# Designed miniproteins, single chains, continued (5): the designs that were tried, part 15

Each design is a single chain, and the fold is of that chain. pLDDT is the mean over its residues in the fold that is shown.

## One batch from the design tools (miniprotein)

Design m16523
Fold by ESMFold2-Fast:
Structure m16523 (fold): chain A 75 residues (1-75)
Amino acid sequence: DPRKIAALSDEEVYEWLVKQLLEAGLSPEEAERIARDFVETLRLIDKLYPEHAEILRAMLIADVLRRIKEGKPLG
């Protein structure tokens, strides 16, 4: 559920995303790189758009989950 994941801390989102990427068959180095860059984007959203951060975080998490399921690159 993207909304539940969006409510997690950035550290918890990082750990969750690394696990999803490893289960999808990515290397540890690539999983950690993608997850770090994703969390940096979430921190930027929290800083620039605090009133909309929950919705924006949920939308980005939903997009990442979709890309992982479809085997598409994440950046």
Scores: mean pLDDT 81

Design m16525
Fold by ESMFold2-Fast:
Structure m16525 (fold): chain A 64 residues (1-64)
Amino acid sequence: SALEEEATRLFEEAVRLIEEGAPLEEAQRLAKEGSELVDQLSRPSRETSAALARALEALSRALA
């Protein structure tokens, strides 16, 4: 769905920003927007769930 594609894109962009050393505030904003889109889905796809997990792992690692 369009919501899953956009959520996945936002999570992938958040990971990319973290890897490039961009401000964590921007990466957190993108991850939050993606999570809000996922909350509108009854059953997110495996791809969308994996992208969310990768973004959360990257943020957790960067904040440690």
Scores: mean pLDDT 83

Design m16526
Fold by ESMFold2-Fast:
Structure m16526 (fold): chain A 76 residues (1-76)
Amino acid sequence: MEAYKAPPELDKLIDLLMEDGEKAAEVSRLLSRLFQAYRAGDKEAFERIRKELKERFGVSDEAIDRLLALYDAARA
């Protein structure tokens, strides 16, 4: 069971993206904006997009943190 796999919060996000193409497109757009803000060091934009993902799509703060960690690892 010690395999590298997404935590439950990320599994829910991935499921959401796979279930509904319209939601997938909107979440993908917001994630793109989130990563842009993160890369630019724009804390205000980052926090606003994080809140929107949480409120509109039920993405947890921990899921966002995990996604950023995976994003950084993929870029390294």
Scores: mean pLDDT 73

Design m16527
Fold by ESMFold2-Fast:
Structure m16527 (fold): chain A 73 residues (1-73)
Amino acid sequence: MPSVEELLEEAERLIEEAKKEKDPEEMLRLAEEALRLAEEAYRLATDKELRRRAILLGAEATVLRMKAFVELK
């Protein structure tokens, strides 16, 4: 299983990719995957700082998901 740090790094990478994406369907896919990884990191994290980072990344992913959803609907 990937470490909490690896999950957070991958979520951050996907969030940055989603921010640069022009296709709302692809933005949604990237944002949903980032949110999934952030939620998984939060569940596995035993450290307060790692949990805080997971919450913030999850929030960013949620905003991107909402933006993509509005553009699709």
Scores: mean pLDDT 84

Design m16528
Fold by ESMFold2-Fast:
Structure m16528 (fold): chain A 50 residues (1-50)
Amino acid sequence: KKEELIEEAEKKYGLDKSIVEAIFEQTGGDVEKAKAKLESLADFLGLKEV
C-alpha cells in the first residue's frame, strides 16, 4: 500500500517520493489519512491532477 500511495501521488500531483513518505510517516502508516493530507497539500500548493 505504501508503494501504491507513492505511485498515485506522483501520477496525480507530481510529488516527490520523499514528500509522500514523510506524510505517510506522519500519519503513523494510515493510508487513508495520508491520502487526505496529500490532497490538502496538493490543493495548498495549487497542484492539479495530470
Scores: mean pLDDT 74

Design m16529
Fold by ESMFold2-Fast:
Structure m16529 (fold): chain A 55 residues (1-55)
Amino acid sequence: GPISVKVEGVSVEKLLEELRKKGELLYEDEEIAVFKLKDGTIVELDKKTKILSFY
């Protein structure tokens, strides 16, 4: 299954900025953002929990 990591001590805005530097935004709404990293990894950020899931 996907690997999930909770990120603490960082704002959602800062996480989105870092993900935008590392990959391409595929989808965003009020609850989630999905990025494709340069190596082809898909990352989903849950904005409420700050959990990153890697596919």
Scores: mean pLDDT 86

Design m16530
Fold by ESMFold2-Fast:
Structure m16530 (fold): chain A 51 residues (1-51)
Amino acid sequence: ADEATRAGIAALTEGRYDEAIALFRRALALDPDHELARSVLAAAEAARAAL
């Protein structure tokens, strides 16, 4: 979960929103209570929607 969340954050900072979203969803599939993964997934989805 943590590894996927960190990879997702890296993808998000590079503007790879689809990849970041996929990685954060994977993190949540492994740990549904992962607060950081939930927060960054919401942020990535919002950024994607704003484009």
Scores: mean pLDDT 78

Design m16531
Fold by ESMFold2-Fast:
Structure m16531 (fold): chain A 119 residues (1-119)
Amino acid sequence: AEEHLREAERALEEARRRLKELEERVRNGEVDDAEAAAMAEEVAALLGTALAHVVEAYLAGAPPEEVAEALRRIAEEARELAERLRRLGPATQPAADSLEAIARGAEELAERARAEAAR
């Protein structure tokens, strides 16, 4: 359970690092639309991986309160990264939409975990 939560945090850290690199490369004119879209999709995939690790922790019997907190962090991060991707232009919009879907899913799961913790 604890190992899955740590893997989720590593995925979030990697997503932030890759988005920063993408933002710098776009600013410097170093990537075309196709490369920007591919790099943005890698960021979205990392948030999906983080969510999967938190779900695995929950299924492995992690405390519902810790799961709810991790899911809320994923939702917040996904929304922040989606906003940053939207500022990079049309090529990154599909990845931003994917991150918003991840944020919604994480929030729904966080509410369920919090309801379970209250029992």
Scores: mean pLDDT 87

Design m16532
Fold by ESMFold2-Fast:
Structure m16532 (fold): chain A 56 residues (1-56)
Amino acid sequence: SDDARIDRAIEALLAQKVAAGRPLTDISPEELRALAREAGVSVAQVREHLKRRGLL
């Protein structure tokens, strides 16, 4: 499902931020577009998932 792909993409990004010592809430417009491309969804759908997680 789209939700499962979005969740997987977000979890991968968060793991990279932890490894790099970057804040989890510091999500750039470029990272938002990358998440949308990876999950095959719109940026708006990614933003809604991030809001539900308290990351936006």
Scores: mean pLDDT 83

Design m16533
Fold by ESMFold2-Fast:
Structure m16533 (fold): chain A 68 residues (1-68)
Amino acid sequence: SAREEAIRLLERAIASTDPEEIARLFERVKELIPELAEILDVGIELAKAGDVVGARVVAAEVLEILKG
């Protein structure tokens, strides 16, 4: 399912130290779950700014929303 694929991509984002990879993973999640676009865009902006820690926090928040 789109949800299961999104969870997998977010888990990869949390494990990543590469801001380009994190941004790409967030963009892919946004394609799969467009209803979360607003929070995913925050994560993309943080990753593009090089804020890997902030981007990973957003990934963890979105992951908890999808698991709950």
Scores: mean pLDDT 89

Design m16537
Fold by ESMFold2-Fast:
Structure m16537 (fold): chain A 73 residues (1-73)
Amino acid sequence: SLVNLSQEELDELIEKMIEIAREARETSKTPEQVKRLFAERLKEYLVEKGLVPKDASIDEIFQQIREAIRRLG
């Protein structure tokens, strides 16, 4: 669960989010496309890692990440 990440797991997630954001910026023409591609790729990564279910909403994912950051950082 994203809410119960350790500091090490959160640091790994933040690093991966930075990488995904960089890739989204390189392949997108507008800020709106960057945001959409970032959200889609982040969800894909988190589902693959088993951290969220396939039917999780982007809003739920971002809320859980914000809560983990508040708890650990």
Scores: mean pLDDT 81

Design m16538
Fold by ESMFold2-Fast:
Structure m16538 (fold): chain A 58 residues (1-58)
Amino acid sequence: GTLAQIADAARKNAGVDEERARRAAELVLAGGSPEEVARAAGTSLKQGEGIVAMGRAL
């Protein structure tokens, strides 16, 4: 998926703000860990794992 698609999915599904969603999407595309994604998004590890999974599906 594109950066915009992943960021939009993170905003809608994990309730993160636009800036955090963008940072999380950048990390997903760079192959970042669920832990790194969760920290960037300000979410739980479980939600970070979900963002990575959604990004791979998009």
Scores: mean pLDDT 80

Design m16539
Fold by ESMFold2-Fast:
Structure m16539 (fold): chain A 92 residues (1-92)
Amino acid sequence: MTREQLDIEAEAAFVIMQAALLERIAEKNKDKIDPETYEKILSLIQRARDLAEKALKGVREGKITPEQARKMIEEARKLIDEASKLLDEALK
């Protein structure tokens, strides 16, 4: 159990870190991004962070299964990927 839980915690922590990094890049380049795209990027980042934090907390508290946590982390990763693509396109 400990290894599976540690793997989930590491994956969730990595998503939270990626969300923080993307948010910082978006904020630094806010003047180069149109307001609608900026709002969409921040919304995706926030949703990804919320999912990853819920997965981390839920696993630690034993309130969700490892399988449920992995699904939440997978959804969070998709949101991070979408935010990253929008940010890359906006900065070209």
Scores: mean pLDDT 85

Design m16541
Fold by ESMFold2-Fast:
Structure m16541 (fold): chain A 81 residues (1-81)
Amino acid sequence: SRSRHIIILDAEQAQELLNAPEEEQEAARAAIAEAAAEAPVHIILAGASPEQVEAVRALLPEATVLSAPSLEEAKKLGLEL
């Protein structure tokens, strides 16, 4: 199997991350960068707005950010990666 990291966030979780204190955002960015050094990191946003998707991409540049219309579709997409 290919080594990869898959993280699924719903719209509420994505917004919580975007509204988090700078210290938590920096910690998340560092954790994603560390994980990406070992294997590709994919973040799948379930039911998020286009604005939330772009904001998460800007916050976590070391991750590949994808969108899915629902949590079920996000889980299916994760299985295909």
Scores: mean pLDDT 84

Design m16542
Fold by ESMFold2-Fast:
Structure m16542 (fold): chain A 90 residues (1-90)
Amino acid sequence: SLDEEYEKRFEEIRKKYQPVADAVAERLREQFGLTEEEAKAVRDALSNTFALYELAKELGRDDVAASLAAQIERFFGTPEEALEAARAML
């Protein structure tokens, strides 16, 4: 089914971006003292957002891709912006 195809592709992309999500979560733990639960939620949320971004690009959904890119970009700005982005996803 289409849902199974999307779920499979989503998981493949999520796994690809897991190391990046892990690095961001660990940085926030070091800088702001996030709990292990909060860090896990950030890793999961960010890797999911990367997967949605790549799928949106593949489907030509430029509006959705731009919105998701803006969310991702906040994690690579200042440490304070990254923390605010993380809290918005928790």
Scores: mean pLDDT 82

Design m16544
Fold by ESMFold2-Fast:
Structure m16544 (fold): chain A 73 residues (1-73)
Amino acid sequence: SEFQKWVEELIKKAEELIKKTKEPSFDNLVELYAMAIELAVALKTAPPEYQEKIREVLDKVIEEANKLEKELS
């Protein structure tokens, strides 16, 4: 389905974004928060079989955002 393909691509984009956003910057922090919002929306609408995978990636994105936020505070 189109939704399945979108979810799979979103997870791939999130994992790639985490790798690219290791350096503390406001631009990186904004990108991580934007991805977290997209993942949260996906989680709300996702079939049960995708919810665990989306939640795991969302948790990683939030963890990375929290690390950058502490560095920038």
Scores: mean pLDDT 84

Design m16545
Fold by ESMFold2-Fast:
Structure m16545 (fold): chain A 105 residues (1-105)
Amino acid sequence: MRARQEAVVAAARELAPEDPAAQAVGVSAAQALLAANPDASLEQLLEAARLGIELYRAVRDGDEARVAEIKERMRTELGLPEAVVDGLLAAARQAVALERERAAR
């Protein structure tokens, strides 16, 4: 577990350099998959992190079509329950709101 978590954190930093909000949503997506499926492979966890980062970016950019696409991929490709995907979307929206407040300073 620990080595897979370290790999996910490292991958999130590489995929979203200098974007801690995107990294946090990515890591949360991988953790949500691991909680729903403890047998999830490293490849599945890395894909969850990638989709989480893309979800954050789609929410930040106001791209509702891309948000819908990523939600469907999380559900169909990763097997995440709809409630879990909705929780990740809420987390992404909160992260975007906090970063907008920081940018206004």
Scores: mean pLDDT 84

Design m16546
Fold by ESMFold2-Fast:
Structure m16546 (fold): chain A 111 residues (1-111)
Amino acid sequence: IEEYEERIKKDPNDAEAWYKLGEAYREQGNLEKAIEAYQKAIELDPNNAKAWYNLGEVYYALGNLEKAIEYYEKAGSLGNAKAWYALGLVYRDLGDFEKAEEAFKKAKELE
């Protein structure tokens, strides 16, 4: 964490440092700070599919399925196969089997 905080202090537009800071906060279980850091990372680098996916994971853990779907869809659109798989699971749990099947199919195609 200190390494990434120092990088951000020198360059607050270091998207990689914000992403890694989000990872570190998520590992500590500080989901609120993880969200803040990941949001900054995607603002600076909107093509970071892993940051979009990790935001989906955090919101899913918080029970906010609507935001989880939104972030997983963005990550999947950027080629993240895990995001499509996660979408399939969420849609299945919501009873939308058609969307679940399509999401699982896309995840398999990106393997």
Scores: mean pLDDT 84

Design m16547
Fold by ESMFold2-Fast:
Structure m16547 (fold): chain A 74 residues (1-74)
Amino acid sequence: MEARGRKILEELLKKGFSPEAAMAVVAGIRMALEGLPVEKSAELVRSALTASGEDEKTIEEALEIFRREVERLK
């Protein structure tokens, strides 16, 4: 799990996300895997990305990555 979170973090940083936004996405994935409802985790991720000033398309792509990673690890 630690190595996986690091890879996701690096992917988001390459895409141009701030370190704080990228860490929020990784934290959201971890919370979903630990039993927080996926929809609530997704809303927390979306809120963090919106606060960092990301546009709607970028937020949608980040949420798609979040959902795919949660589904794959489930």
Scores: mean pLDDT 76

Design m16548
Fold by ESMFold2-Fast:
Structure m16548 (fold): chain A 82 residues (1-82)
Amino acid sequence: IEELKEEIKKVKEKIKEIEEKIKEIEEKIKELKEKYKEEPSEEIKKEIEELEFEKEILEGLLGIYRGLLKLLEEKLKKKEEE
């Protein structure tokens, strides 16, 4: 039971890290989009596209870790019912 709780804690920490990274990227995208409105450039557009792609990858990873968390929480519930 304790080992499952420790694993759940680690997965929750990983989810939090990914969520924080996504927020940072969203803030950077917002700043770059504002800058692009004032002074459109291919460099800024490329940076926005690269950050949007990185965000998509992180959202995918977040989905995987959230799925793992659900499985671990279900396993813990089943162990506590035993």
Scores: mean pLDDT 83

Design m16549
Fold by ESMFold2-Fast:
Structure m16549 (fold): chain A 78 residues (1-78)
Amino acid sequence: SEIEEGLKLAKEEAERLAKEGKYEKAAQIYAGMALTYYSLGKYEEAEEYRKKALELAEKAGIREKVEKFLKEGFEKLE
């Protein structure tokens, strides 16, 4: 499926970026993945990627920005 393939590519990209110390972009990708899993009803995976996003966002100094993005995104998904 297109969504499943997109999530696999996003994971690979985020992992590469994190290894390169590009924590801000990696955090943003994981945050997007968390919202995607949530929209699919995959709540365990959504929480896993939410946690990964926030950990990298803390390293990048953008934790508050990513927390707000995730909160607003989850609220819009009902």
Scores: mean pLDDT 88

Design m16550
Fold by ESMFold2-Fast:
Structure m16550 (fold): chain A 60 residues (1-60)
Amino acid sequence: SITFTITLESEALAKALAKKLNSEDPNIKASASGTSLTITTTSSIEKAIAYALQAIGESL
């Protein structure tokens, strides 16, 4: 599995993105702690990054 952490501008955004990512793929686990979003995936780095970037883009 692959884990990476992104720091976002707000706690609300981090929480919203964690919920969205968890709903997109059962192989992705996202959790928010303050403004930090931690993403763990068993799929691939590329897929996880693509989902994270898409979710951020759709929320801004």
Scores: mean pLDDT 75

Design m16551
Fold by ESMFold2-Fast:
Structure m16551 (fold): chain A 74 residues (1-74)
Amino acid sequence: AMAARAVANALTDATFRGTIHGGTEATASRSGAAGETVIIEVVADGAPADALATMEAVGGEGVTAENEQPAVAL
């Protein structure tokens, strides 16, 4: 969970916007010319769903799945 929180902060702290696809992987979009989409690996405590939950807690509305799925954004 601690790594997931760090990634969630990174995705929302600057010009990143994040989407979670694999729980342990988060996709971030960056404004500006240097970066388009960045895939960030999130290491959770044995469960990808823990990463998503932590990112939701930190990022709020910006970090939710299309469906109510606890493990991975759809």
Scores: mean pLDDT 39

Design m16552
Fold by ESMFold2-Fast:
Structure m16552 (fold): chain A 108 residues (1-108)
Amino acid sequence: MEERRQRVVERFRAALETLSPEARKIADEAMKKAQELGLPEWLAALVGYLAARNAEVTGEKVEVHFVDSEEEADELYEKYRGQRPVVVVAIGDLEALEKQAEAAAETL
């Protein structure tokens, strides 16, 4: 498990190096917030990558919000829908985040 998680972190870090300096700064801020909330490094790396990717695609600053449940995530996303780019992370569902991190790393 640890070697697999390390490879996921390395792939996200490599992908972030290919992004704009602005997107990377957004990723660094998002990863720091995720780690402050107790997420392990490899899940924090996923959060950073998602924030950076959204910033690069939209060309705008992306707000990252952390919520306890997917229900709260859906409510917050709908609130900002079409108004501004947001990334909402349900930190209460670690299994979903783990699956998402592995899937994202495979596409990098």
Scores: mean pLDDT 74

Design m16553
Fold by ESMFold2-Fast:
Structure m16553 (fold): chain A 71 residues (1-71)
Amino acid sequence: SMEEIRKELLEEALKYYEELKAKNPDMDPRTLIQKTVSWIVDKADELNIPTEERDEIIQEFVAEVAAELAA
């Protein structure tokens, strides 16, 4: 289902972000987010995910990272 695809892509995006952060500890969080968003866009395009759904995944990803940074 689309809900399952969205959840999987979000989980993969969060893993991608954490791996990038671990490999680049001095990289600005904004740059890490931008690189991960670019990865989400490319992956969504490969999976033929509609732009509206892709944008919701991006918003959820950004919200999760923002919440973690605020903690």
Scores: mean pLDDT 86

Design m16554
Fold by ESMFold2-Fast:
Structure m16554 (fold): chain A 60 residues (1-60)
Amino acid sequence: VPVLISDEEREALVEEALRRYGLPEEYRPKILEFLNTLPERMTREALETHVDYAARDLSR
């Protein structure tokens, strides 16, 4: 079910993705900016998928 996800939870998901793909902290604001273009309400699973895609794309 789509829910409003807190800024703290969004930041935690981004940090986890950065660690997963070995990306430097400078990519954190780029991923967060992308997430700000997405709907405010979505499932945590959908948000995790979007974060993973963004981090994976930056890791190429």
Scores: mean pLDDT 75

Design m16555
Fold by ESMFold2-Fast:
Structure m16555 (fold): chain A 66 residues (1-66)
Amino acid sequence: EEIKKKLEEEIKEWFETKPPEEFSKKLKELIENSNEEEREIIKEILEKLLEESYKELEKKVKEAEE
């Protein structure tokens, strides 16, 4: 759980502060240095982060379709 919180904070900070290319590079390095359990945690964090961003975009798209 502490590892999950640490990973979530790091990934979220990278997502907010790094350009997409650097973000991808950081994620690749993190995954390469992670075991199977950590990789699953990373996937969950990314899914939640992208879901939050997607919900904001989805709402705007739906409003535009109306």
Scores: mean pLDDT 73

Design m16556
Fold by ESMFold2-Fast:
Structure m16556 (fold): chain A 74 residues (1-74)
Amino acid sequence: MKEELDKLIEEAKKAYEEGKTSIANRLIQKADELARKYLSPEEREEFEQRLAELVSKYNDELPKKIAERIKKKL
C-alpha cells in the first residue's frame, strides 16, 4: 500500500510538470482516498507532509478540499 501511494504521488508530480492538471488531480484524489482507508496514523502523517509539499508548489492546481485541509494543518 505505501509503495502504491508513493507511485501515485510521483505520477501526480510528473503530470503537474507536464501540464496535465486533470490527470494529476485525479491521481492525488485517489492517493488521498487510499491513504485515508488503509494507512496507519504514522504513515498518514508522512503522507500529509508530502501533500503539504504539493500545496506549496501547486496550490492553484490542487483540488480545493485537499488544499484547504492541508493548509489548516500548517
Scores: mean pLDDT 74

Design m16557
Fold by ESMFold2-Fast:
Structure m16557 (fold): chain A 81 residues (1-81)
Amino acid sequence: SAARARIDELVAKAEKLFEEGLKLFREGKYEEAVEKFEKAAELLREALALARELGDEELALELDERLGIVELVLAVAKLLV
């Protein structure tokens, strides 16, 4: 479905942004890392909302767990800016 393809696109983009953010974090570029993590979290929230609309409870739970990890790392990065 178009909605499933959109979820997959959002998740892939969020994953790339999260990886970029982790690289920046390791380099001590905390402000830039925060920007990447915020964008990743935003895309995961959109994907999670779409998964819930589709009634895919298993996917929604997986995306909620991924979002929780990104939000935790974002909170830590914000303390270092």
Scores: mean pLDDT 91

Design m16558
Fold by ESMFold2-Fast:
Structure m16558 (fold): chain A 63 residues (1-63)
Amino acid sequence: SAGDVLDGAGARAAALGVDPAEVERLGREYAEQLRATKDPEEQRRIAEEGARRLLELARAAGG
């Protein structure tokens, strides 16, 4: 699901050394956006955007 994609990206980012508070902040922001819509296409877009941002932080922490 979209929520699972977002949660997975957050867990990976935290595991790679991203600040847990930053992961929680971004995760909460995107989770609220997911709760606000019932459109599967919009949910997919929101989850992909959130995951992308979390993975960018993980990439920076890992480099």
Scores: mean pLDDT 80

